# Designed miniproteins, single chains, continued (2): the designs that were tried, part 66

Each design is a single chain, and the fold is of that chain. pLDDT is the mean over its residues in the fold that is shown.

## One batch from the design tools (miniprotein)

Design m6293
Fold by ESMFold2-Fast:
Structure m6293 (fold): chain A 99 residues (1-99)
Amino acid sequence: AELEALLEEVRERARREFAERGEITAHPALLEAVAAAHQGDPEAAERARRLEAARLAGVALAAGLSEEEARALEERFVAEDDGAAQAALWAELEERARA
């Protein structure tokens, strides 16, 4: 329940920030998870991945995607094992949102 509430908070924050400013900031929980993952914590690495996926979903919603499409992108991001593919998803979504 706590993680699910946090993921929803991160999605809504990213959606709002992108809609208002065209850019997003890192949530404190994401920064903490990334720092812990860098120290070799696998649970923190998984948490960071899910939080990053939630940010992507928030931007997708701001770009005009449906909740179903945003959820599908979030699931794809979490399942993605290639950092280059993750970066490409972000770049594609940002271009779509700016068009």
Scores: mean pLDDT 78

Design m6294
Fold by ESMFold2-Fast:
Structure m6294 (fold): chain A 100 residues (1-100)
Amino acid sequence: SELDELRERILELIEEIIELLKELNAPESFIQKVEEIKERLKTASDAEFIRLAFELAVEVQTFVEENKDKIPEEKYKKLMELVKELSELVFRMRELARAR
């Protein structure tokens, strides 16, 4: 289904975000938090998936903005692009879930 395809793409984007955070030497506690949310997403209902994915996007955006001075410009742009795509897919998933 389109919802299942969106869930898979969102999980792929989160994995890309995690790899970038590791490259940036983000705090281990923050990486663990993001990984825990990713694991919860795998078994979440569509409604819970949408909420958790949105919360993850906000957490990553906040981290990136608070650490902007410590992040190389190219990696900052890449992270913000991934967060934007994640947010757009979550919004699309929410619209499709409401149409059911």
Scores: mean pLDDT 87

Design m6295
Fold by ESMFold2-Fast:
Structure m6295 (fold): chain A 73 residues (1-73)
Amino acid sequence: MKDQIELDILNAFVRMMLSILGVKTDDEIEEFLRKAGATDKQIQDVLNTYRGKATVKQAQNAVAVLTKLIKSL
């Protein structure tokens, strides 16, 4: 139960950050992240989190990646 709540919060943050960046589809998210210099693993962590298929650790990694990218733009 606690892990599911944490995943829901992290997923909400990832979706909010992607919305701020103006990307809506899986293809747009992947293209944006590749152009920003993200690794295949980082892209996969973001996509899995967005799709609700990530572990807590993967979701935390996705939030960290998006936070760094937003701060660098």
Scores: mean pLDDT 80

Design m6296
Fold by ESMFold2-Fast:
Structure m6296 (fold): chain A 71 residues (1-71)
Amino acid sequence: PSREEELAFAEEAAEAVAKATGADKELVLQVALGSSAEAADALRASLSDEQIQKGLATAAERGRAFAAEAA
């Protein structure tokens, strides 16, 4: 996929994860883009293990849908 498609996917995935977990969307987006270790640490500190698992499941579902579109 193109960089533009990857960025659009990251934004959609971040919004979905934020809605599923109650996390801050900006922190989720920064983690998805790999742009900040501080954002990853802040996100982990703000979420329980259960919320992290829910977020990972949401991200994986979105990732699979994106990969299918890219095929």
Scores: mean pLDDT 72

Design m6297
Fold by ESMFold2-Fast:
Structure m6297 (fold): chain A 79 residues (1-79)
Amino acid sequence: APSLEEQARELVARAQRIIAEFLAQDKSAEEVERANQLVQEMDALVQQYGDALAAGDEAAAREKLEEMEKLIEELEKLV
């Protein structure tokens, strides 16, 4: 099974790929605003994941990875 670090790295890479694809397309101001909101939420989750790992709380870290995955699904809908 992939490690938590491998899962986090994969999710961040997926988010970056989706954002790059989004930016390559003509989008409305409303779609750009929504994408910016989701990117800000992703940045917050990445920070919270890092904080959980620093505290040794693997359960909290895993929960944040699950939240990141759901957020990526929302980002994918914008492309």
Scores: mean pLDDT 83

Design m6298
Fold by ESMFold2-Fast:
Structure m6298 (fold): chain A 69 residues (1-69)
Amino acid sequence: MEEAALKAQRVVEAARAQGLSPEEIRDLGLATALKELGYSEEQIAKFLGKTPEEVRRLIARAEELLAQA
């Protein structure tokens, strides 16, 4: 749980530094946390009201942001 929250917080901080919108920052953080907790892309999509494809893009963007941080 704490490891997932820590990774999500790092994504949120990186996204904020890049000037992303509050909605985008929230979605990136939530998608990261849920993935680390072991939820599938389909389960995360249902939770966020998005498609699995949108969740996959959010996860890829979060990993990109972490690589730059």
Scores: mean pLDDT 81

Design m6299
Fold by ESMFold2-Fast:
Structure m6299 (fold): chain A 73 residues (1-73)
Amino acid sequence: SEEEVRELLRREAPEEEILAAINSIEDEEKREELRKLALEVDIYLGLARISRALGMEELAREHEEKAEELIEK
């Protein structure tokens, strides 16, 4: 379900678990929507990790907040 996918994204579950949950959804349009959501969340979390590694803590926090906003919608 969409709810299950969003919970997996919130707890940063392994990619395989997230994909399995998305693939269990019968509606192809909904599956594509959730694949896009998972990709966008991963991009922001990746940017946060790189920003923090570079000592840019404020930018890392902003990227993490963006990922959280996407999941909550």
Scores: mean pLDDT 85

Design m6300
Fold by ESMFold2-Fast:
Structure m6300 (fold): chain A 86 residues (1-86)
Amino acid sequence: SSSENRKKVKDTIIRALDRAIARHPESASLQELLDAARESAREMGLSDEQTQAVLGYLRAAHDVYAPDGVMSRETLEAIKDAIRST
């Protein structure tokens, strides 16, 4: 269902952000975020369409919140909290 699909995508974004923070405790580049996202999507058993939704979200977030090309740990934590509260 659309609701189940949305939950799976959101849960995977949170997992990807947690993985990126664990691997890159100061800040993460777009490539580091996308690598964490692909690995998390694979572990969560996401479809190709669900994986593209996760990657698209992280690309959009990076475009908005990483003007110097890297996203700080504080920004990654804030995005994770925002997703959890939605």
Scores: mean pLDDT 87

Design m6301
Fold by ESMFold2-Fast:
Structure m6301 (fold): chain A 95 residues (1-95)
Amino acid sequence: MSKEELYKLAKEAFDRILEAEKTGSVEEAAQEARRIMKELIEKADDSLSGKAAISYTLGLIAKNTSPEVAKAVAETAIESGAVPEDARNLLKRLE
């Protein structure tokens, strides 16, 4: 997958999470966000560009969603082993 395709996939994942937060309860949005983030991590591979795209999505979520959704996404990134330092730093800011 190209760098452009990876960042497009990351932006689409963020847009889906943002839509879930607007259309459902915070608990439903957090659950859907975990699912979407897991799909993004599986598609983005372990390349430098893939990790950068995942970190890009974490940054967008941190600024634009509720703490509950942001926490769910960060926990999913840690559990999947993707960008663990960026995800842990996000969790610390939400505490």
Scores: mean pLDDT 82

Design m6302
Fold by ESMFold2-Fast:
Formats: sequence, structure tokens, C-alpha cells
Structure m6302 (fold): chain A 104 residues (1-104)
Amino acid sequence: MEELERLEKRRKEAEELLKKSPLSEEEKEKQYELGKYEGEFLVEVGRSRIEKGAPLEEVIRELAREALEEADTLITEFKKPARALGLLDVVIEEVRELLEEIEK
């Protein structure tokens, strides 16, 4: 699915930027965990929409769009690639699970 490919491409870009980051490993880990927390919030919102009858395909598209917009902001405006990576890791995992449900 195009959404998954876009998320994985952005994750790879964030990972490459993180390798070049001058931040300490402790600060990188802290930012990554904060990103995961942000991603978990987006996932919870998406799951709530599914419970209310939203189509899985629509939820996947919106989740990917929101995650990409937030990751772009974190990378370009806030210079926090580790936080973007954490966010994208959580959202990519959820999108993969939702895609498996559609294919069953």
C-alpha cells in the first residue's frame, strides 16, 4: 500500500538524520520514547474511529497522513529526528496490522 511505503521512506530519512545528530544517546532515547507516546495517541484515535464504524482503509490513510505531517514538523521545524522515528515506528506497526486485517 502506498501509505506504508511513504511511512517507511520517511522513517529511513529520520533514521539517517538521527545517525548524524550531535545529541547524546540519552537525549536521543528520551526523544524516541516521546515520539512513541505521540504515535500511540494517534493509534488510539484511529482505533476509536474503527470502533465507531470508520472503514479500515480510511483510518489507514488518515493515520499515515497525520503521522507524516507530524514527522515532517518534528524533522524540519523542531530538528527532532529521534522523536519523528519513534512516532513513525509506532504508526508503521499499526498500519501493518490494519492492512493484515483487510487482507484476511
Scores: mean pLDDT 85

Design m6303
Fold by ESMFold2-Fast:
Structure m6303 (fold): chain A 92 residues (1-92)
Amino acid sequence: SMLEEYFQQALATLRKQAKTQEELDKIDEMENNPEERLKLAAMYLGHQGYELIQKGEDKSKILEVAEKVREIIKKIYGDEAEKKAREEIAEF
């Protein structure tokens, strides 16, 4: 699924940036926890949205990333949390 793809991209990025065994162990723990996997995917997409803003990309591209993060948060925390997250992401 799209969420699994983003999760795998996030893991690959974190593993590439890891400098210690402790950091690698923490990443492995995230991979084995379904809730942590969804949170990591949401964080990765949020970071992508921030990078798009920093690069001066079109607002439409930023909103696409924000919508994907919002959908992930809805799956984890429900509709009320999704609404709040959408408002916070829009402030990027």
Scores: mean pLDDT 68

Design m6304
Fold by ESMFold2-Fast:
Structure m6304 (fold): chain A 78 residues (1-78)
Amino acid sequence: ATQEALQRLNELQRSLKTDEEMSMLTALSSALASTDPAVRAQYLALARAQGRKAGLTDEQVEEMLRVMREAQELLDAE
């Protein structure tokens, strides 16, 4: 549901406190907004690098991307 997607986005934003975590979120957002697969891959690589600096695993970064994508799709569908 759209409410659940918004709640998950708000929880992600509230949990991110470090510059590295914010840089990761910005890179993931840029990847989702990119229509060029090569540009998307560059932003995903940057997001993983920033995530590792923040102490996150690649799997956690991929999970964040999935949640953000699902939330964006539900928000765009309203």
Scores: mean pLDDT 74

Design m6305
Fold by ESMFold2-Fast:
Structure m6305 (fold): chain A 84 residues (1-84)
Amino acid sequence: MSRVTIEIEGGGEKAADAAAKGALTGAQSVMRVLEIKKTVEGDRATVEIIVEGSLEAPQMAADGAKAGARAAGATVRSIKIEEL
């Protein structure tokens, strides 16, 4: 299992939702998404995704989340991948 944490600025809840959707889309063929946690503070958001699957699964979730956030007009401040 891995935790993917993405910190985004701009777009608030809309950007957090877009990041979560992006992660799910990136993940759909290679992993299982176990949990998605969104924390929104004004125009900033943190999205935490717990994934289980192939070695590439966390990176696919991260890439999808980044694409989703950017599509919503947000800036990606950081992405962190942790093995659990």
Scores: mean pLDDT 78

Design m6306
Fold by ESMFold2-Fast:
Structure m6306 (fold): chain A 99 residues (1-99)
Amino acid sequence: MEKEKAIKEVNELLEQARKAREAGDYEKSFELVKKALDLAIKANDPLAYSRAVQEAIGLAIEHPELAEEILRYLMDKAKELNDENLVKVLEHQLEVIRS
């Protein structure tokens, strides 16, 4: 897949995820964010990756019942990519939701 096409698909998935979240379909929103994140990682695009991570964190904040599952998913991905800054952010967020 060409990088530009992958980035466009990531943006489309994230827009669909936002609309699903606005409609209260948090499970669908999370599935769309996971697809966007995986595609951004394959495209090796830092901005697309950052956008997907931000949408996932936003979903976790808006829906506390899914927050731990979302944050753990992001933590696993951040560790696979050696994204130490994101790992620290996610460790802090997990501590906050458990407090």
Scores: mean pLDDT 82

Design m6307
Fold by ESMFold2-Fast:
Structure m6307 (fold): chain A 93 residues (1-93)
Amino acid sequence: SQVIEKLKQLIAQGKYDEAVRLLTEVIRELLKNSPQGFAFGLDYLYLELGDNFTVLLPKAVARLSEEDKEKLRSYLPFIKNPAVRDAIEKGLA
């Protein structure tokens, strides 16, 4: 994925604010899917980005609109990876 390669590049360059903004847009696009499709997309991002994903995820989630945050809260039961779920819950606080 070109987006994942761009996220990796931004992280490697220490451009964390840009990486957070790009990750917020990725989450918005994933939220257009079913809860299962959304969870699958997050698992794929975690596989590709590792711990960098869970470090950036709270800040990316915090940037979402209240409408998108409410939708994301409804998707939480479908997110089976504890590290990913905890990072999202932190961003929603």
Scores: mean pLDDT 90

Design m6308
Fold by ESMFold2-Fast:
Structure m6308 (fold): chain A 75 residues (1-75)
Amino acid sequence: MSLIEEITRALHALGVPRSVLGEVTRTAIELYEQGASPREIGQKVLELVKPHLTPEQYEELKKQVEEIVKRFEAS
């Protein structure tokens, strides 16, 4: 839950539309429930949002997701 909440917050801050946020959050929850790693969840989120972001927003998001993933992998 905390991992998904942090990722969703980062997406919202970058201006990702609510419809896309809902789809990405749902997919992330499904992966989490299936036992996917924080890295697998982060990678899928980045894949799903890439078409909705500028290159600059995508690079910023990659940095934020990598930091979130590292923190949860260390847990």
Scores: mean pLDDT 80

Design m6309
Fold by ESMFold2-Fast:
Structure m6309 (fold): chain A 70 residues (1-70)
Amino acid sequence: MDLSSVGKIPGVSPELAEKLQKASSEVLEELEPALVALAIGHPRLREFLERLLAQSTNPEARELLRELLA
């Protein structure tokens, strides 16, 4: 994942982009499918992100996924 381009992904706020840039490698690896889905304009983005949130056990990753869904 290209961390320098995170702030350019549609649907990512400046605050969320900063949190993503400061997140651990483990959290970023877990969030990579969500960020890719946002970048490509996934047609069922909300459902896809909700499924990722349901499968996530990392509290930081879950918080960031909830912010992406808001």
Scores: mean pLDDT 72

Design m6310
Fold by ESMFold2-Fast:
Structure m6310 (fold): chain A 60 residues (1-60)
Amino acid sequence: PSQEEIDTGVADIVAGVAKWLAEQGKYDEAIEFLRRASARFSGPAREVLEQTLAEIEKEK
């Protein structure tokens, strides 16, 4: 697989973990986790993380 495919796969897992944290009411932890992760990615992977961050920020 390409690096982009690997990165997007990892980003999906990270987004899933963040959404789970938000479901537990841990919004601040989810937001911090996503911010740290998005800084390490670029392109489509970062877009997934930034979109998830925005959704969680809206929900709290």
Scores: mean pLDDT 79

Design m6311
Fold by ESMFold2-Fast:
Structure m6311 (fold): chain A 108 residues (1-108)
Amino acid sequence: MERLAEGAAKAEYLGDEETERKLVAIIDALNLLENEEELERLMEALGLSEEEKEEFLAMSVEEKEKFLEKKAEELFKEIEKKEKEKNIKLTEEEKEKLERLRDVYGIS
């Protein structure tokens, strides 16, 4: 999802390394849902409990996609809140940095 990559770039710009890592992990997992190693990395990045990991692994591919979409929406709300707080003081230099980060994540 283009929106996930945009969110990760914004999190990096805002210095929110934890949210950035979580969004990148979701992007990687969505591209490789059948890859157990990527799913394990995602679960670690999201900080899931052992019970939550068991439930997630028991999900179908479709259910996993819906779970990740829900987690992404929660992370987007946190980024949007931080971006709005920062936007009033966003300089031309900060806007250029955000644009460059979008390029790194393949957003034109």
Scores: mean pLDDT 70

Design m6312
Fold by ESMFold2-Fast:
Structure m6312 (fold): chain A 63 residues (1-63)
Amino acid sequence: TVGDLIRQELMKLGLSEEEATVLTLFSMGKSLEGIAIELGISVEEARRRLERAQKKLRDSLLS
């Protein structure tokens, strides 16, 4: 799927699978609540993974 391709490219930039998955789902329009339910995690954990993903993506592109 397009989501699988995006996730794979994000992982090549240094994101973990967990981080790349959350960022991909969020970029596709899913809410943090929806992502948390889908992945079986808390909303707080989904938010932390998204924040880490965004930081790593920025650091990877600007380093």
Scores: mean pLDDT 84

Design m6313
Fold by ESMFold2-Fast:
Structure m6313 (fold): chain A 66 residues (1-66)
Amino acid sequence: MAAEEAAMEALIAETGRAVRRLSGDSTDQAKLDEQMQGFLARARENPEEVTSAARRLIATARLAEA
């Protein structure tokens, strides 16, 4: 239980860090900022939804890397 909560917190931090790095490389910073703000608000209200969103973001990032 506690270990899973720590893992979720680490995942949220890592996702936010990835978003910040992407925004630095992207020209559409306004759109990235809006998405990040929404993601953070969602994480505070619904941690379960954050997990699903993170999974999709990771899959998308992997596709862009490939």
Scores: mean pLDDT 61

Design m6314
Fold by ESMFold2-Fast:
Structure m6314 (fold): chain A 76 residues (1-76)
Amino acid sequence: MRAQLEKEIDEGVKLVAESVMLVSGKRAGLPEGGKYAAQALKAYHEGDLKKAKEYAQKAIEAGDTETGNSLLKMVD
């Protein structure tokens, strides 16, 4: 429980830092992370839970950890 709270704080800090760097550099947000998140949602709607999990994980790896984690929870 304490370790989970600490992980949530660490994830929040990293997500904010990554968002600031991407906004400063690209001014367009996360096009690659958004692409994987969209593919995960499409797979989820099609009932392909395995592909939905795979794309959600790729979204996390591309820096969209918040959306990816939400999608993983929906699929699980």
Scores: mean pLDDT 64

Design m6315
Fold by ESMFold2-Fast:
Structure m6315 (fold): chain A 84 residues (1-84)
Amino acid sequence: SAAALAAELAEQAENERLVARAQRNRAEVDALLAEYQALVDEINAMLGGDRAAALLRQAHREAVPHSPEEQIELLRRLVEELKA
């Protein structure tokens, strides 16, 4: 039917849009992961591996960050607390 064809075409257009958005989001996430790793390395340099790992595990359990941006914000707070 004409209605079924119209629905199928609309679904295909939406799927193409979602794929393009996912590709852009991956590039942005890669940049955030680089900043995340730099902050983790700084904490490791200040505390040593065992103490850094324990602190990071505790902080992640307490805050439960859902995005790379939230994880970076958490790590920035930890770095500032360690420097205080």
Scores: mean pLDDT 81

Design m6316
Fold by ESMFold2-Fast:
Structure m6316 (fold): chain A 68 residues (1-68)
Amino acid sequence: SHMERLFQEFLEEAKKMVEENKNAPYEVRQQKLQEFVARMREAGLSDAQINRIVFHYSEYWEQLQKEQ
């Protein structure tokens, strides 16, 4: 479905955001995450779907931190 595809596209974007911003300052990373959440909401994702993607973003970020 359109929503399933949209969810998967945002999930892949979350992983790319972690990689692209791994060396960015905390303030920049937080701003980008807030903008990302706003874009997901505007695209029509439910709060449950947004929370799941944010959880995966946090998981990708934590794994990256453990590898440093």
Scores: mean pLDDT 83

Design m6317
Fold by ESMFold2-Fast:
Structure m6317 (fold): chain A 76 residues (1-76)
Amino acid sequence: SAVERFLAALEKIKNAKNKEEALKLLPELVAAAREVLATLPADSPAARLARAAIVQIRALVERDPEAVREGEELAA
């Protein structure tokens, strides 16, 4: 199922030997998370976890100084 693929991708990242391996696996996790969101209701626990994962990955991968600055200005 989509949920099984998503959980398997999370487990691969948890078992990554270093940060570089974990980062290389992020596209697979994003693809699996999007599949969960396409197949399950938005309010399901799995869909909430998938959305949280995508948001965290965007923050980690993009680390755009301008996006960080805009976030700080909005929090002020």
Scores: mean pLDDT 70

Design m6318
Fold by ESMFold2-Fast:
Structure m6318 (fold): chain A 82 residues (1-82)
Amino acid sequence: IGRLVKVLSEKDGIVTLEVGVSKRYISLTGKSEEEVINEAIEQALAELGLKAKKVKILSKETRTGPNGTEEIILTVEVELED
């Protein structure tokens, strides 16, 4: 689905992370871009063992991914559950 690119910061119950989603994968799923992005964020949080109280997308950009295809890179701010 998506990939966790990196954790940018983790401080005071707020985690900022970078998540990548292949544009080609979105096209092949038949799902909306929003649905695939949400699934990718949920997967990244599960990989990190985090429970989100609030999720905010800070930025969205298109980059060339590791496979040479276009990838949507998201900067995501996650407020953790207490």
Scores: mean pLDDT 79

Design m6319
Fold by ESMFold2-Fast:
Structure m6319 (fold): chain A 84 residues (1-84)
Amino acid sequence: SVITQLRQAITHIDNGNYDTAISLLQQAAKQSSGKVKDLIQKAIDKLQQGDVIGALQDLVKAAKLLGDDDLAQQIQDRIDQMKQ
């Protein structure tokens, strides 16, 4: 599912495995539509440019639209940790 691919992508981002994360997000984008797909595609672009925080912010919005508030909160906590 899209949510499963987002969860796996976040785990790989946390471990610095950005290429694997991008691959998972590309698969998630292909299985999604509308605003969710747009946000995932923006996150891929930002991650490829080294904007990890920006990518995570788009993934928070995608998780909320998918109704996974727990995932959205986990990603937000990671952003807050990175910003210190």
Scores: mean pLDDT 88

Design m6320
Fold by ESMFold2-Fast:
Structure m6320 (fold): chain A 65 residues (1-65)
Amino acid sequence: GEAAAEAARAVQEKLQSAIAEIKAATGEEPELRGEVVGDQVRLSVRGGDISASGVVPLEYARALG
Protein backbone atom coordinates (compact mmCIF):
# COMPACT_ATOMS: atom_id res chain seq x y z
CA GLY A 1 0.00 0.00 0.00
CA GLU A 2 0.92 3.67 -0.19
CA ALA A 3 1.73 3.85 3.54
CA ALA A 4 4.23 0.98 3.21
CA ALA A 5 5.89 2.70 0.23
CA GLU A 6 6.15 5.97 2.20
CA ALA A 7 7.67 4.10 5.17
CA ALA A 8 10.21 2.41 2.88
CA ARG A 9 11.17 5.78 1.38
CA ALA A 10 11.54 7.30 4.88
CA VAL A 11 13.93 4.47 5.84
CA GLN A 12 15.93 4.97 2.62
CA GLU A 13 16.21 8.75 3.24
CA LYS A 14 17.22 8.14 6.88
CA LEU A 15 19.99 5.72 5.86
CA GLN A 16 21.24 8.02 3.08
CA SER A 17 21.40 10.95 5.55
CA ALA A 18 23.32 8.77 8.04
CA ILE A 19 25.79 7.71 5.31
CA ALA A 20 26.45 11.36 4.40
CA GLU A 21 26.83 12.32 8.09
CA ILE A 22 29.26 9.45 8.77
CA LYS A 23 31.41 10.42 5.77
CA ALA A 24 31.42 14.09 6.85
CA ALA A 25 32.22 13.29 10.51
CA THR A 26 34.73 10.43 10.12
CA GLY A 27 36.18 10.79 6.60
CA GLU A 28 35.69 7.01 6.30
CA GLU A 29 33.33 4.78 4.34
CA PRO A 30 30.41 3.51 6.47
CA GLU A 31 29.73 -0.18 7.10
CA LEU A 32 26.54 -1.20 5.28
CA ARG A 33 24.60 -4.38 6.08
CA GLY A 34 21.41 -5.96 4.80
CA GLU A 35 19.69 -9.04 6.22
CA VAL A 36 16.50 -10.81 5.08
CA VAL A 37 14.25 -11.55 8.07
CA GLY A 38 11.08 -13.32 6.95
CA ASP A 39 9.35 -11.04 4.43
CA GLN A 40 11.37 -7.97 5.49
CA VAL A 41 14.90 -6.63 4.96
CA ARG A 42 16.77 -5.11 7.88
CA LEU A 43 19.15 -2.44 6.66
CA SER A 44 21.85 -0.88 8.83
CA VAL A 45 24.69 1.62 8.50
CA ARG A 46 27.45 2.33 11.01
CA GLY A 47 30.56 4.52 11.19
CA GLY A 48 32.36 6.07 14.14
CA ASP A 49 29.78 6.98 16.79
CA ILE A 50 26.96 7.22 14.23
CA SER A 51 24.53 4.39 13.41
CA ALA A 52 21.12 4.07 11.80
CA SER A 53 18.88 1.15 10.89
CA GLY A 54 15.50 0.47 9.37
CA VAL A 55 13.28 -2.31 8.11
CA VAL A 56 11.55 -2.40 4.71
CA PRO A 57 9.27 -5.01 3.11
CA LEU A 58 11.25 -7.40 0.89
CA GLU A 59 9.23 -6.37 -2.19
CA TYR A 60 10.23 -2.69 -1.76
CA ALA A 61 13.89 -3.50 -1.04
CA ARG A 62 13.99 -5.46 -4.32
CA ALA A 63 12.50 -2.49 -6.24
CA LEU A 64 14.87 0.09 -4.67
CA GLY A 65 18.10 -1.83 -5.41
Scores: mean pLDDT 76

Design m6321
Fold by ESMFold2-Fast:
Structure m6321 (fold): chain A 58 residues (1-58)
Amino acid sequence: KELRALALTQVEGVGPALAEKLVDEFGDDVGNLTNEKLTKVEGVGQKTAEKILQARDG
């Protein structure tokens, strides 16, 4: 939905392509993301993963 898409695109270091790749990979489990799952995605480092989780929550 628009709220989740907006939150992801506001994360610094995450472009639209990466955000869409994450939604495609975890589309059904976006709410159940963890640092370990996120860092398995190419282009996602530890700090990017924690920023994604922060944006998802807040």
Scores: mean pLDDT 68

Design m6322
Fold by ESMFold2-Fast:
Structure m6322 (fold): chain A 80 residues (1-80)
Amino acid sequence: SFEELKAELEKELKELEREAKEMARRGTPLEDIVEMINERYLELVARIDASDLSDDEKAELRGFVGERVYRIIEELRAEV
């Protein structure tokens, strides 16, 4: 369902944010962290697009994931 997929995406995005911030604290170059985030973003979008949800629901979830990913990257850039 939409709600189930959204909850799974929220969990994965929280884990992604935690992982990205830990990598930054360990001194991983920002460009490598951003590349990892972008790879995970494409995987999440592919999962949304492979779901049996409506086009409107898929667009909403893509927007949700995209906004969260953008905010994670912007927060990491602010720490440099």
Scores: mean pLDDT 86

Design m6323
Fold by ESMFold2-Fast:
Structure m6323 (fold): chain A 109 residues (1-109)
Amino acid sequence: LSPYLERLLALLRRAAAEVPEYAEEFAAIEAYLLENASSMSEKELFLEALTNLSGIAASDPRVPQSVIDHIAAVAAQLPSMSNEERLAAVEEALAAFVAALRAVRAARA
């Protein structure tokens, strides 16, 4: 695997551990990326991961519109980024998503 794809998978696995209600969705993204690792570029693999995250975020009423908009903006900019920039952007998008879900959980505890 490319070092960038390995680092992307590590970010997805970390997010899945922090929001176990989405563990199956994150596992499905990981499986898709691994299956397509030899046929898709890093740009395409990062875009697939972020597009899937965008869909999950948009479907969850706990996620603020500002977080949904942020993920969509990152997805739009991703093709022009370097792989290091893509990793940082995906890490920030995942962190914002996780934080939104955890904030609702804390408020209901």
Scores: mean pLDDT 85

Design m6324
Fold by ESMFold2-Fast:
Structure m6324 (fold): chain A 79 residues (1-79)
Amino acid sequence: ASSDVARAAAQAAIERFRLPQSAFSSLYVAAGQLQKDYKGQFGQQQEEVLASYLQKELPSVPAALAHNAAHYILSVLRS
């Protein structure tokens, strides 16, 4: 189901981009909300919102890395 995909996307992003495990719950909630609201129909605006959220939760993460992680999460949610 969509919640399983959101959980998998959050965990895969943490592992792929070496993000702190403490970010998991926040990423899982954000991914699940985006999937519910947009049903896989994601554009640049949704990616920018998720990237900004990542930088707010993880201020030490560079903007480029946050955008790459956001793009990856949304690509998994589209699958």
Scores: mean pLDDT 77

Design m6325
Fold by ESMFold2-Fast:
Structure m6325 (fold): chain A 75 residues (1-75)
Amino acid sequence: SLEELRALLVELLGEEAAQRVLDLIESQPIPEVRRELQRALTAQLREIAADPSLIDTRPVESFPLAQLALELRKL
């Protein structure tokens, strides 16, 4: 759900960066792409929430959307 995705993003990035990630997903013009991005990012963030060490120990290709979200925090 969007509520779950927001909560996971806020925990990882803080409120401001979480909102930037959500705004980028909502800016996608194709509804199917928006839904897939929301689903895929939520799945990646659930895995990281269960074991936060995964973000540091796995290659970036394992969690590409979560890694991109972390980069958006720096902006």
Scores: mean pLDDT 79

Design m6326
Fold by ESMFold2-Fast:
Structure m6326 (fold): chain A 81 residues (1-81)
Amino acid sequence: SSEELEKMLAQLKELLQEMIDAGTPLEVIETVAIHYALEIKKAFPDVPLEELIARIEEILRELGVPEERIKRVAEQIRKRA
C-alpha cells in the first residue's frame, strides 16, 4: 500500500541519518541505500522503478550526499532491479 511504502521510505531516511551522524563512510551509505531500494522494489512490484529511484534520490539529497554519489546509487538500482 502507499502507506507502507511511505513508512519504509521514512525508516530508510532515519536509518541513513543515524549512520551519517555516527560517521559511517558514504560508500557504505550508498550500499545500504541500494540494497534497501531493491527490497522496496521487490515488496512493491507495481511501483514504477523511476518513481522509487526519485524518492531515494530525494532522501539522499536531504541528507547531504553529493550528486555524483546519488547518480551512482540511481544507476546501480536501475541495473539490479
Scores: mean pLDDT 89

Design m6327
Fold by ESMFold2-Fast:
Structure m6327 (fold): chain A 64 residues (1-64)
Amino acid sequence: SRREIREKILELVRKAAEEARRLGLSPDQQAQIFVELLRKAGIDVGVHSTSDEIAEAYEKLLAG
């Protein structure tokens, strides 16, 4: 279900975001990381979106 997928993604991207913050990655680099994680979790997202758009989608996933 989408609920199960969302829970799994939240755990994965939360950890990746923590590591990205520690490494001081740029917004573009952080966007690359969670796009990869979303794809691995079965969500089809593109890197053609701006970093802001990807970050907004990520925030919505965290909020939902």
Scores: mean pLDDT 63

Design m6328
Fold by ESMFold2-Fast:
Structure m6328 (fold): chain A 60 residues (1-60)
Amino acid sequence: SMELERLYQQARDAAARGDLEGAKQHLEEIIRLQEPNASDQEIEENATKLARILQAQAKE
């Protein structure tokens, strides 16, 4: 999945810049593609958690 790899790299780059909203948007698209039955709330909550994890990892 070159598309998923591209989106994940964009999410990581956004998180590294401190752009949590940008990271969250890319992660929401990934989650929606991988979990088509997930609710909008579940997607947003999971994307928010992952964006924070990526930002924390980028600072280390």
Scores: mean pLDDT 83

